# Ledger of designs, part 14: designed miniproteins, single chains, continued (4)

Each design is a single chain, and the fold is of that chain. pLDDT is the mean over its residues in the fold that is shown.

## One batch from the design tools (miniprotein)

Design m12453
Fold by ESMFold2-Fast:
Structure m12453 (fold): chain A 65 residues (1-65)
Amino acid sequence: MIEEIKELGKKLKEKFPELSLEAAEALAAMVKEGYSGEEIAELLSRLAGISKATAKKAVRYLKSL
């Protein structure tokens, strides 16, 4: 599980270089836990300064894998 989240976080950072590795891994973990793209976008925009648009694109990218 932890290694899967790290792998997904690396893929996210490759596609979205503006994400920190920590933010990418947190986003991957939230998608894995079943959080909605809206919930993830709101939380990461508040805590990590990521735009809601970028967070939503990253969620869609992960769900397409």
Scores: mean pLDDT 79

Design m12454
Fold by ESMFold2-Fast:
Structure m12454 (fold): chain A 57 residues (1-57)
Amino acid sequence: MKVLSPEELAALKAAIRVALHEVRTIPGASRDEELARVARNFGVSTETVRRLEAELP
């Protein structure tokens, strides 16, 4: 698993928030597919994205 800098971690959390907003607002959007896309873009595992999602307010 890649160790992220604080700046990369903040950007990843922001991308997760955007993906979750898109899933809620776009008909037919898949949460799993959007989170997997974010994981690929940041070079992290989907498990890392799910753990960070759980930390979001």
Scores: mean pLDDT 76

Design m12455
Fold by ESMFold2-Fast:
Formats: structure tokens, sequence, C-alpha cells
Structure m12455 (fold): chain A 65 residues (1-65)
């Protein structure tokens, strides 16, 4: 499972993004759920977490443009 520090990093990345405030909680939940599923499948190493989170956040931002 994701550590508390990894969950806090995801929240910080979403908060620092250009996402509208009303979308931040939903996007945080999406990122956490996606990364948790990847970790449980054994395909997400600790060093890959931040790049993976950024890809998901940037994908959401691109769809909102």
Amino acid sequence: SLSAAERELVRALVEASDLPAEQREAVTALVLATLQAQRDAGVLEPEDLEPAARVIINTVLAKNA
C-alpha cells in the first residue's frame, strides 16, 4: 500500500497544480486510487510514484483545457 508520506506527496502535487479548487479532492482521490492499484499489482516502485502522479495530473489538466 501507499505510505503516509506518499499520500501527502500526492496531495501536495495536486494542491500545487493549476486544477480548479472544486476538482482537487476528486483528482487527489483518482490519483491515490490509481497509484494504490499499481502498487498492489507490484508495478509501482517508490521512485516512480512522483512521475506517475504527475502524468495523471497533467492528463486531467489537458482534458480540462
Scores: mean pLDDT 84

Design m12456
Fold by ESMFold2-Fast:
Structure m12456 (fold): chain A 77 residues (1-77)
Amino acid sequence: SALVEEEEAFLEEIKKEIESLPLSEEEKEAALKEVLAAGVEAAKAAYAAGKSDEEAVAAGKAAMREKLAAIKKEVEA
């Protein structure tokens, strides 16, 4: 489905971005887990609010981008 393809493409972008960071393998794994957790929490909140699958995916992506931006800021500090 279009949503699955969109999710897969987005996750690959997130993984590549994390792999580009000057972090250890353990730190990269932790960063990926944090980003994924933020996405899951946002999607769960959207579903709890009665939103569609498309809205839940959008909320998850937004949360993942926000968490990744925060991690990048910490790494660059």
Scores: mean pLDDT 83

Design m12457
Fold by ESMFold2-Fast:
Structure m12457 (fold): chain A 66 residues (1-66)
Amino acid sequence: GADVEKMLASGLKALEEGNYTGAAAGAAELRRAGLADPESAQRAMDAAIKGDKEAAKEGLREAAAS
C-alpha cells in the first residue's frame, strides 16, 4: 500500500545518501509495521548495518514487494 511505498522510498533514499543507520531503522520500521515480509526486512537491516548498500536495497525492495 501507499505507506509501504513511502517507507521503501525513504529507505532507498537513506542508502543513496550514505545514511546506513537511517536505512537500518527504516527496515526495522517496515518489519514492526507488519506490512512487509519480516525475513526480507531483517535481511535489509542486517545488510545496512554491514554497509552492504546493494544487498540492503534488494532486501528493502523484496520486503516492500511482499
Scores: mean pLDDT 77

Design m12458
Fold by ESMFold2-Fast:
Structure m12458 (fold): chain A 86 residues (1-86)
Amino acid sequence: SSKEMAALLAAMKAAGDQGEARGYDEARTAVSAQLAAMKSHAERDAKGENSKEGEIQISNAEAAEKTYLGQLDARAAADEAARRAA
């Protein structure tokens, strides 16, 4: 359902923000776990009567994965570069 997907997306963002404060490995683990939950939920929806909506939700989850994990990787790389420059 849209409400459950919105809750998962909000939880993923919160987990990512909390993980960054605790370290990049924890952030990656938390984001990956939430994205896996989102994909699993969307795949269940895709097998139901609203298969087109489920397919769109899977595509959105994949886009979120690329965006959020990419942002974590970019931050980790920037921090490493800053430490090497110091």
Scores: mean pLDDT 68

Design m12459
Fold by ESMFold2-Fast:
Structure m12459 (fold): chain A 79 residues (1-79)
Amino acid sequence: ATQSEELAKKGEAIEALGKTVSELSEIISKNLKEKGQVTFIRVTSDEVDGVEQAAKNAGAKKYDVIEELPGNFRVEVTL
């Protein structure tokens, strides 16, 4: 199983599907304040740049982009 599957089972992962950069930035900001971290799963190659921009807009100190399957990414954002 991928790390994204384990995080989804724990309710600790969010899908980026269909969300704007502004919506992603709000989600990241809230989760960083509450938990110090947020993980996005099932991010496509086209969506990676949007998630990274949202993380920067939210003031995240670190983000990691991990390709778990070809064209399927997990983005881990930490404060």
Scores: mean pLDDT 75

Design m12460
Fold by ESMFold2-Fast:
Structure m12460 (fold): chain A 83 residues (1-83)
Amino acid sequence: SLLQQTIEEIRALIASETDPTKLMVKIMEKFSDLIRQSTDTATRQQALDALTRVSRLQLRVSRGEISPDEAVAAIKAMLDELL
């Protein structure tokens, strides 16, 4: 599925992108792409919810409320929930 493909692409980004700011931007771009490509309402809703969660984590990192490592761990947990 498009959702499964997007999750695998994001897991690859987490493994390869060492800059947490660039990583979060790339992850948000992947979910935005999934929203645009999806014709199924359920998949679009899952992608929108995921995009919102990553955006909130990015904001918390920018405010020093959580570490980049904590944000990445939360994203990994979210990806497991989506499967």
Scores: mean pLDDT 86

Design m12461
Fold by ESMFold2-Fast:
Structure m12461 (fold): chain A 99 residues (1-99)
Amino acid sequence: SLSQEALDALSNGDEEKVKQIGELSKEFLKEMLRELSRISKNPEVRELAQEAIKEIDTNVEKSVGLIIRVIGLSEESPEDREALEAAIKIAKEKRKKKL
């Protein structure tokens, strides 16, 4: 739905709506990373999540690279996958309450 809203905003020339959608996506990632750094039992995942939060506003490319590393760890470890899925679920619920 966010992709469709972004396409609709672009076709209407609504720059403010495009910015709002981008900010909501960034806030979702920040919330997901905060929850992941809290619930993960893997210290490497916690450190990567904390560094991604620090970089997300100032160095998006570095933040994305850190998130990719977290995903890679979750593909190799069922425990890291469960922590990531739980963090995503919590972030989605918090986002629904803010919308």
Scores: mean pLDDT 74

Design m12462
Fold by ESMFold2-Fast:
Structure m12462 (fold): chain A 78 residues (1-78)
Amino acid sequence: MSPVEKIKELLEVMENSKSEEERRKAAAELLKTVASIKDEEEKKEIYELLKKVAEDPSASPLARFAAQLALKELEETK
């Protein structure tokens, strides 16, 4: 699975899961996935995806917060 597809699946879990534990694990895995990306093209695609989620008022507060943290992590790994 590509990092982009994995991040999309993790964002879906954070929005749709009934379990707080599953949502927290998805957020943690999202941050780990972003930190592990080495390919500059994938970093750029993920940056744009996360920026859209962070700025989306229809996204859950958890998804927006996780996206904001992931953007910071991605910028620090450049």
Scores: mean pLDDT 78

Design m12463
Fold by ESMFold2-Fast:
Structure m12463 (fold): chain A 71 residues (1-71)
Amino acid sequence: MAALRVTPSSADQFAALALEVRTLARELGLEVEIDYAARTLTVRGPEAALERLRERLERSPAVGAIEPAPV
């Protein structure tokens, strides 16, 4: 099990990012935790599925950063 923290490129992109991440996580069987105060998303699951998520979020205008997170 591994985890990724995803942050929006701007505050205005948070809702779009949350929808995109939730949709992909459901498709890939990943667990999503949303921190509305920090405006960040933590995604947990198998490393291969998280890499697939990262690939699909790569170059998304809604994504500011994708970082390793504590499991």
Scores: mean pLDDT 82

Design m12464
Fold by ESMFold2-Fast:
Structure m12464 (fold): chain A 119 residues (1-119)
Amino acid sequence: SSLDLLPEELKKAILEALEKGEPVSTSFSSAGVEILIALGLLDKARELAEKAILEEPLNPLAWIELGRVYEAQGELEKALAAYEVAVEILKKNKKDWNLISKQLLEIAEKKIRELREKL
């Protein structure tokens, strides 16, 4: 499973949230992770993205941000796994689908295609 490439704490958090039927989060905390990536502070960027996932495991943006951190670190298989989780969250949340959800899905699916070409 692609989930087995992810840290056990994050894998446990997403599986428990899905089992409990927790609501998909639409919170936007994106700026901090992107700034840390741009500054080359990748360990801090990863810590911030992982914290966001632990607080809101069904937030697809947090999983996309973790994927971007893993890409920046050269961890392409882990990046692919994180983007695949974001796609699964987005596909399960049809009742709250809007333009932002569609854009996040396109971003994640494009990243999955690009990473599969590199792997």
Scores: mean pLDDT 81

Design m12465
Fold by ESMFold2-Fast:
Structure m12465 (fold): chain A 96 residues (1-96)
Amino acid sequence: SEREKLLNLPDEERQKILLEKVEAGEMSAYEARKELLELELEKLAETMSEEEYKELKEGIEEGEKLKEAGELTPSQIEHLELLKKMVEKYEELKKK
C-alpha cells in the first residue's frame, strides 16, 4: 500500500511527501500530521520493548476509564485510539 511504502522511507522523505500533498490541496495540514503520527507509532511498535508495551497498555487502560467517565476531549480520544493501534501492531508482531 502507499502507507507501507511511506513506512519504509526515512522520516525526512515522509515529511516531504506529505507536505507536497498539503501544498497540492490533496490533504489538510491536520490530516498530514495525523498520518505522520500514525506512521511514527507503527515504526515505534516495531522497536518497542516488552516493558514499554506494559507501560503503554496500563496507560491505555487508564485512558479508557477517563473516556467512560466523559473526561476526555475528542482530540484526547483520538490520541487514545492511536495508542491502541500501536499496542495492536506490537501484539500482531509478537504472534508471528
Scores: mean pLDDT 73

Design m12466
Fold by ESMFold2-Fast:
Structure m12466 (fold): chain A 87 residues (1-87)
Amino acid sequence: MSEEEVETLLALFREEAEVLARTGIPRMEALAAQLRERVAEMEKQSVEARERAIQETAAWLAAFRATLSPEERALVDAESLRHAAER
């Protein structure tokens, strides 16, 4: 993975954290805080270790999304669409 690709993925994780925080659901706000902490830790790692941490964080986030109800997924999708429209 290139350094530019790494920075892009870290930026996407930060954007995801903002979307989750905007849902107003406490468990999603808690996950957003944890995601921000993971991104901060990745910035301190070597290039090789950072690629692994990105993959692990993506898997962790996907696992969380799999626990969402249809109603919670709809809310996250709505906030994601709103966030994308602001860019």
Scores: mean pLDDT 79

Design m12467
Fold by ESMFold2-Fast:
Structure m12467 (fold): chain A 87 residues (1-87)
Amino acid sequence: MVLKIKARVVDETTVELEIEADDEGSAQIAARVVEEKAAKYGGTAEVEIRKENGKWIVRARITAPDGKSALAAAEEVAKALGAKLEF
């Protein structure tokens, strides 16, 4: 299950997400959802999955044509995973 999503606006076209999951399968699903939603908004995503302190962490960097598209992608990721974005 996805536990938490932290979001950070990096620049005018880029948002970083840190997604915490309790299992590897949920982390892999989260990574795919990030890539899918980034692509939907004409963007790209760089995604890393690691295990840290007994949790699975997905770190994603979404780059889109504009900030509105990047934020929309991030919001749809949160909605699809049943979590809220924390800034």
Scores: mean pLDDT 83

Design m12468
Fold by ESMFold2-Fast:
Formats: sequence, C-alpha cells, structure tokens
Structure m12468 (fold): chain A 85 residues (1-85)
Amino acid sequence: SVKDILKEAMDLYEEIMTDMGLGGTGRRLRDGLISALDNGELSDEEIKLILEMLIHIGKNAIKNGISPEKAQKLIELSKKAIELI
C-alpha cells in the first residue's frame, strides 16, 4: 500500500539524516509522521506533498554525496508511492 511504501521511505529518510549528523531530528520527524499516518491524520494530498518533499531531499543528498544508494532508493520508492495515489 502507499502507507507501507511511505513508512519504508521514512526509514531511509531517518538513515540519510543520521549520515548528515541529524539523526535525532530524523528519528523525531519519522516517528511523528508514522504516528500521524497510523492515526489516519494525513490526507492523500498531504501524503503526496510529503512524498514530493522526500524526492527533493533524496536529490539534494545525492548532489552533496550523502548516502547516494539510500537517497536513490528514497527517490524511487517516493515516486512509486505517488503513482499509486
């Protein structure tokens, strides 16, 4: 489902944030988003916006040489999830 793919994308986001020295921030944002998702607090439009933001984060990580394989996977998962909305 889109929700399962978004959760996997958020796990990759946390790993990328950790590589940037922002692991505490990445974990808090991941946990908060997953909680909102599980509680049905996110609309399809909000989920799409989050996925678009994750694509942007992945592209910036690649540009800066940060976790390029994880960043590429983040982009691919996020694009796949958008196609299912």
Scores: mean pLDDT 89

Design m12469
Fold by ESMFold2-Fast:
Structure m12469 (fold): chain A 67 residues (1-67)
Amino acid sequence: SLEIEILAGVALIAASVLYNAAKRDGDEETAKKAKELMDKVIEALRNGDRQAVEEILEEIRKLMREY
């Protein structure tokens, strides 16, 4: 439980930072993707799905590297 919460917290912080940067830059597509990933993290955490949280975190990391 705690590990899932930590992973989800990291993912939400990362996606939030990306979302705010994209909004500031006028990158509507990246902002939309970041927001969708935040929603997916919350849903995965709600369902206790650790694998989903890990997969979403990796997607966020890839988007951050390419931004």
Scores: mean pLDDT 86

Design m12470
Fold by ESMFold2-Fast:
Structure m12470 (fold): chain A 57 residues (1-57)
Amino acid sequence: MTTIYLLKLPDGRWLGGVKIEGKDGGLAGVFDSKEAAIEAAKKKFNITGEFEVVDLS
């Protein structure tokens, strides 16, 4: 299973990270919106199948 982790920062931006079972994950970066963070994570880690979103905020 692929999981996208989100954390809202004090400045209103969103930190995005990814964990992929059996593969390398990591930080996607910091983005202006939750939706931007999800899309950037999908693009950076080539997430084309099923994934979960976990908001840690």
Scores: mean pLDDT 80

Design m12471
Fold by ESMFold2-Fast:
Parts: structure tokens; sequence; C-alpha cells
Structure m12471 (fold): chain A 67 residues (1-67)
């Protein structure tokens, strides 16, 4: 059965995402950083990582990062 992520996993994934957003100047760099760290640490499945990246891309678009 698909188990929900633990609070520790969500907290760590959130930190990785926040760090990637803060230290990336482009959506592509952010995607690469999030995928590398989250997948390497086993915090989420590839499908969950893709979902996290899409949410972050929408956030960056709202911040006028997309032209």
Amino acid sequence: APAPPTLDQLDEAGRILADAIANSSSLEEMRKRVREEVEAKGLATPEQVDSMIRVAENGLADAAALR
C-alpha cells in the first residue's frame, strides 16, 4: 500500500526544495538539484519528485521567473 511520507521526510524534502529555489536561477537548475538530492536520499518516488518540481515551477512562475 502507498504509505504517506513521514513528517521527517516531508521536512527534509521541503528543505531541499527551499534550498534549490534559493540557490537556482532557473527552473531547469532547480529541477536538477531537487531530483538529485531527493532521489539520492530516497525521500520520495520519481513520481513524487516530479510532482514536487511541478509545484515549485508554478511557484516560480507566480514569482515572474517564467518569461
Scores: mean pLDDT 68

Design m12472
Fold by ESMFold2-Fast:
Structure m12472 (fold): chain A 65 residues (1-65)
Amino acid sequence: AEENKKKAEEYLQKAREAYAAGDFDTMAQNLLKALGYADKLPEEEGEKIKQEVLDFARQVDEELA
């Protein structure tokens, strides 16, 4: 079952939606949840999801800096 991957992707998507709405608290909480599920994935899949989270977090950091 790809449940952890699906959850990681769902929370990452929710974080992106929260960011678009200007809800940074909900964004941060959903990014944390996405990372938690990514940590439960096999190395290759987990690294891919973590990279997507990091890329998004970097985009947010650059916009808020």
Scores: mean pLDDT 79

Design m12473
Fold by ESMFold2-Fast:
Structure m12473 (fold): chain A 65 residues (1-65)
Amino acid sequence: GPLPALDEELVRQILEVGKKILDLVSDDFSPLTDEQVEEVRKFVEEKGLSPEARAAVDRMLAAYR
């Protein structure tokens, strides 16, 4: 088919970061603060995510600013 196959590990990495973002957002009902954005970016760096996962996370963080 025309759709690319999803890498299971890539999906897991994105979901793990997504849970971190959701935890920050759902408790405050506000856009992410600079401190919260840095916390997520540090988490991504510490986890050693793929470039594709990092790009997806950057798009998600931009949406919550």
Scores: mean pLDDT 68

Design m12474
Fold by ESMFold2-Fast:
Structure m12474 (fold): chain A 91 residues (1-91)
Amino acid sequence: TTYPESFPQQLEQLLLDLETLVKESPQLDDETKNKIQGHLKSAREALKNGNYDSALEHVQNALELLENSGIDVTEQDIQLGVLTLTLAVFR
């Protein structure tokens, strides 16, 4: 298994897609959406800087916010979980 040169760009696109899914979720309040979007944005900046540990931490914080919301946002949770595993493997 090899990581292609475009792998960080693929992860950035995944984070952008997750930001859209969170933004469009009717189950999340605006405050929770803003916090999750903030972490996803920070994860994208960390990826651009090659800071995979920081990117992973921000994705994990976004997942914790979703779990603590008590809202069934299973699709967003799955996407964030997949991204967290993907970042861990890339590292």
Scores: mean pLDDT 69

Design m12475
Fold by ESMFold2-Fast:
Structure m12475 (fold): chain A 80 residues (1-80)
Amino acid sequence: MEEKRNEILKKLRDAIRKGIDELTEAVQKGDLEKANEARKELIDKAKQYLKEMGFSEEEIKQSIDAINKYADDIIEKELK
């Protein structure tokens, strides 16, 4: 495995975790604007890292769709 690719993967995982935590906290506080901002920052960072790793636009779209679905599931769980 390439060292640089592993560093980007770590940054991607950290960005996803942080973004989900920020999204969850904002939803729990009823701050939907902040939740949307956290989601957008997460998506922008994920797109950047996936592109740097050489993924295709289609693969990036599939990954972003998965992140969006996970975020939607969190929002639904918190709002019951």
Scores: mean pLDDT 79

Design m12476
Fold by ESMFold2-Fast:
Structure m12476 (fold): chain A 109 residues (1-109)
Amino acid sequence: MTVTKTVTLTFADGGKVEVTLTYDAERNELTVKAKVTAPGAVSAVVNVLRREDGELLAQLTLENGEGEKTVKITPEQASGTYLVVAELVLADGSRVYTPPAEIELTLPP
């Protein structure tokens, strides 16, 4: 049984990162999938943090504008609110960050 949520993170200059979180309760796995649409960016990194303690649960580097990563998490980590933050690396080497987006996964009954 899986639970999936998608959030879109927007940068001030109109660049976007679409992040999909999928939790598999039978395997205790969190899958982070992301796509970036930011023409000025040379790379992007998505960080998934646990809101209550700021624990980094997953970090995904986007190669060729997209990426996917699966990590093991506990049911306790899965039941919380997640913070999703994207970082863009621009052609001049500067870094820009999205505001944190909150995402809550509803665990299956």
Scores: mean pLDDT 78

Design m12477
Fold by ESMFold2-Fast:
Structure m12477 (fold): chain A 70 residues (1-70)
Amino acid sequence: SLEEAVAKLPPLLQERFELAKEEVARSDNPEIKKKFEEIKEKILAGTLTMKDLIELEVLIALERMKEALS
């Protein structure tokens, strides 16, 4: 399962994934949701990297900045 695969991640990747998951759950942005689905697939495949999480975190940060400027 995804939950079991997440639990097997290195601690830093696990922590950052859980933080990003919470933010994704509060977003309706389709690009963020698509990137999150890609990350879930990589976790299940055992191919997730820190770069993948950073790319998701950047998308979340850009959305927050856009909301603050609107």
Scores: mean pLDDT 85

Design m12478
Fold by ESMFold2-Fast:
Structure m12478 (fold): chain A 68 residues (1-68)
Amino acid sequence: SAEELTARARALIAEAERALAAGDYERAGQHVVGAISLASAAGDTALVAEAVALGRRIGEEARKAGLP
């Protein structure tokens, strides 16, 4: 259901935030891509925007850390 997809997307966003806090930018990026996919499948455009914004923050933090 869309509700189950939305719940899974939110769980992946939380995991991406934890990975980001741990400095694991690759894992954070993988989780955010998964969250975008699930949120998009659920038709939750606000959650897609939230996951995309988190992805941008992950990219910024990776760049500050000297990672590609």
Scores: mean pLDDT 88

Design m12479
Fold by ESMFold2-Fast:
Structure m12479 (fold): chain A 81 residues (1-81)
Amino acid sequence: SKVKEAKDILAEIAEKLGLTEFAEKIRNVPDSIEELKKVIDEMLEKTDLPAFEKNYLKTTFDLLIKKVERNEDLSKYKPKK
């Protein structure tokens, strides 16, 4: 359940960055932190994002995983317009 929330948040971030294929991959991975990490690592490696944006994504992913482990609310990390 919380892994699914983290997947949804990361997929929305990927969509906002124009990475629609990675957003779909994130949504379709099994509900596993390990599998989610693999897709995020692939996204960071294959995309030509500035170092700052890559660092932001890594930091955000790490924070979301800590929140999932603690069963804490993830709504703060959802991109908003």
Scores: mean pLDDT 76

Design m12480
Fold by ESMFold2-Fast:
Structure m12480 (fold): chain A 78 residues (1-78)
Amino acid sequence: SEKEIEEALTRVGEKLKEQLLELEKKIESLPFEKAQEILEQFQRGFRELYEKLKAGEISLEEFEKLFRELIEDLLEQA
C-alpha cells in the first residue's frame, strides 16, 4: 500500500533525523551554487531509492541503509 510506504518513510526519517539535520547545516554553510548541486543530488538519489522501494526491488531495511549512505556521501562532498 502507498500509505504503508509513506508511514514507513516517516519512521526512516525519524531514525535519520540527526544525519538529515547535519546535511542541512552543511548545505547552509556552502556557496549557493554548491548548495544547489548537493540538494539536486539528494533529490535525485532519494527519488531513485523511493521508486525501488515502491516497486519492491529493495526492502525497507535496505532503503534505510542506502538512504543513510546517500546522506553520508553528500556530507563528504559538502
Scores: mean pLDDT 84

Design m12481
Fold by ESMFold2-Fast:
Structure m12481 (fold): chain A 74 residues (1-74)
Amino acid sequence: RPFTPEEEALLRGIVAAARQYLDAFSKGDEEAAEKALEELRTNLRRLGEVRNDPSIDANAERAVATLRELGAET
């Protein structure tokens, strides 16, 4: 089905948060990176709820965990 306006807003939030995380990570700004990861996690959970798709939530948690692991390796 097509995305609703609410789903599109959440997708824009997810993309913005991911970009914010990568920018903060490249600058060594741990506070901004953690804030971006939390925004990413929140928007991904909300998207999963709105679409009634639990796979989105499960994949979101794995994606966030992977990003944190990459940050911890630096």
Scores: mean pLDDT 71

Design m12482
Fold by ESMFold2-Fast:
Structure m12482 (fold): chain A 79 residues (1-79)
Amino acid sequence: GAEEVAAGAAAAGPDGRMSEDAAAENLAGATGASREAALAAVRRAGAGADGRVSAEGFARAAEALARGEAGAPGTLELE
């Protein structure tokens, strides 16, 4: 629920970063999305090259997942 979303974002504070896998699990649990959909959002919006996600990255991933319903980019995901 909303409480878990807020807790997930807070857990990845600026002091540390969570893995893409952990961020995807948190997003999937909080939103009810599949782990694969959450992981794709994390990789698109918040993950670094090392597969780590900051708190800001986690928030961006949540926005990217929501944006998918508003108008997901198709084949041309060039940005």
Scores: mean pLDDT 61

Design m12483
Fold by ESMFold2-Fast:
Structure m12483 (fold): chain A 61 residues (1-61)
Amino acid sequence: SAERRYRLALIVAVEKLKENPDMSEEEIAEQAVKTLAKKGVEVSMETARRAAKEAIEYYKK
């Protein structure tokens, strides 16, 4: 489902942000798409950018 794919993108985005807190939203989104593609999960850049933005806001708050 789209909701499950978004949740997976958010989990990966949070993990990438934990590895490098200075990563930009775009860099996090690209890494999330790449990481999930390796696991056979296809996520759009639009979905990944939304997840990356939420991860940055969640991690900092």
Scores: mean pLDDT 84

Design m12484
Fold by ESMFold2-Fast:
Structure m12484 (fold): chain A 88 residues (1-88)
Amino acid sequence: MAPIVLDVESSAPADAPPGTEVRMRLVGEGDGSAERVRAWLDRLGAALDTEIEYEVRTEGGVTLMRGRFTTTINGARVAVDVTVRARE
């Protein structure tokens, strides 16, 4: 099985003051199991003490899951968009 691989994109400066909102985008590919990707997102939300709001779509044999959440790291607000593709 192929592991879930995530790419991270940040749109805020690295030296932003505390309390600045930082946006991250995570894009990954799964092992073709929507249930496994969902379970992974649920565990991520639990680890970050946050609820991940996500949508599931299936198009052309590819299951796409999109999640969004906001967390606080060292006083900075971070908004994260997660996209995972589960391929057959």
Scores: mean pLDDT 59

Design m12485
Fold by ESMFold2-Fast:
Structure m12485 (fold): chain A 75 residues (1-75)
Amino acid sequence: STLEALRQRLLEAVAALRAKIPDPAAAQAKLEEAEAAVLAKFVPLARQASREELPGLLEEAYRAFIALLEAYLAE
């Protein structure tokens, strides 16, 4: 499924970020910062969404999280 493919991509991006940042606390802080940014955007949208819209929003949230981690990796 698309969600399963996105989940695998997210796990790969997380692993790559943890490998790039030697300090585990700094890596965790970057992951929490990225997660907080995604949640701040998508939680309000999910609260307004119909049941039919939720899978699409979940896919967008995964893509946003991956993109943010990939941006950190490009630094």
Scores: mean pLDDT 86

Design m12486
Fold by ESMFold2-Fast:
Structure m12486 (fold): chain A 76 residues (1-76)
Amino acid sequence: MEEKKKKADEIIEELVKKMKELDEEVAKATTLEEVRKLYAESQKLVKEAVEKLVSLGMPKSEAEKKVREAIHKMTE
């Protein structure tokens, strides 16, 4: 149980780290096409994080909520 919790926390931490890097790239983007591609990448990162959490035995609704809460805390 503890090992699965640590892996879930690592998945969330990796997602937050990648999302912060993506925000920095958005700030440097000079075209709308670049911004669009970066937002598509952010959606892909969120989906992959949810899928990884579900593969650890977390219900999809809980995984989606945990990912959403982590992103909201990052933007505060």
Scores: mean pLDDT 79

Design m12487
Fold by ESMFold2-Fast:
Structure m12487 (fold): chain A 59 residues (1-59)
Amino acid sequence: SALQQEIARKIGEILRVIGEQIDKQLKREKETGDRNLSEEEEKEFEAKIKKLLAEMDSL
């Protein structure tokens, strides 16, 4: 169904955002020896995930 396709697409977007965050942490660790992101970067990640979950809940 169209609904199931939209849910699958949103799950894919969530997984992509998580993957991008992990890649940022790995890059930071390689460059600085520490994988910790700034509070601002962490809040941006949380906001993106929260938005995608809210969009999925509205389906």
Scores: mean pLDDT 83

Design m12488
Fold by ESMFold2-Fast:
Structure m12488 (fold): chain A 88 residues (1-88)
Amino acid sequence: SALEEQLREALERVRQETDEMFAEIRALVAAGRLDEARRLLDQFLQGVARFEGQAAQLKAAFPQLAEAIDATLAYVREKVAEMKALLA
């Protein structure tokens, strides 16, 4: 369905945005811009929390994408943990 394809594309965009966010936070940390890196991470975490909150409904609507949704969430959580470690 068109909605299924849009969701697949959205999951791929989430991974790409996560990679871009990690790269930006790493660059800010390397530049000593820790307060900016923390603000950027806090903003990103708001989006992550919203996506996590929607995951159950998305899996119910698209059970064939449940594995892809869970894999995307696991990927985001792993990268978030790495970002937090850079700022510890």
Scores: mean pLDDT 89

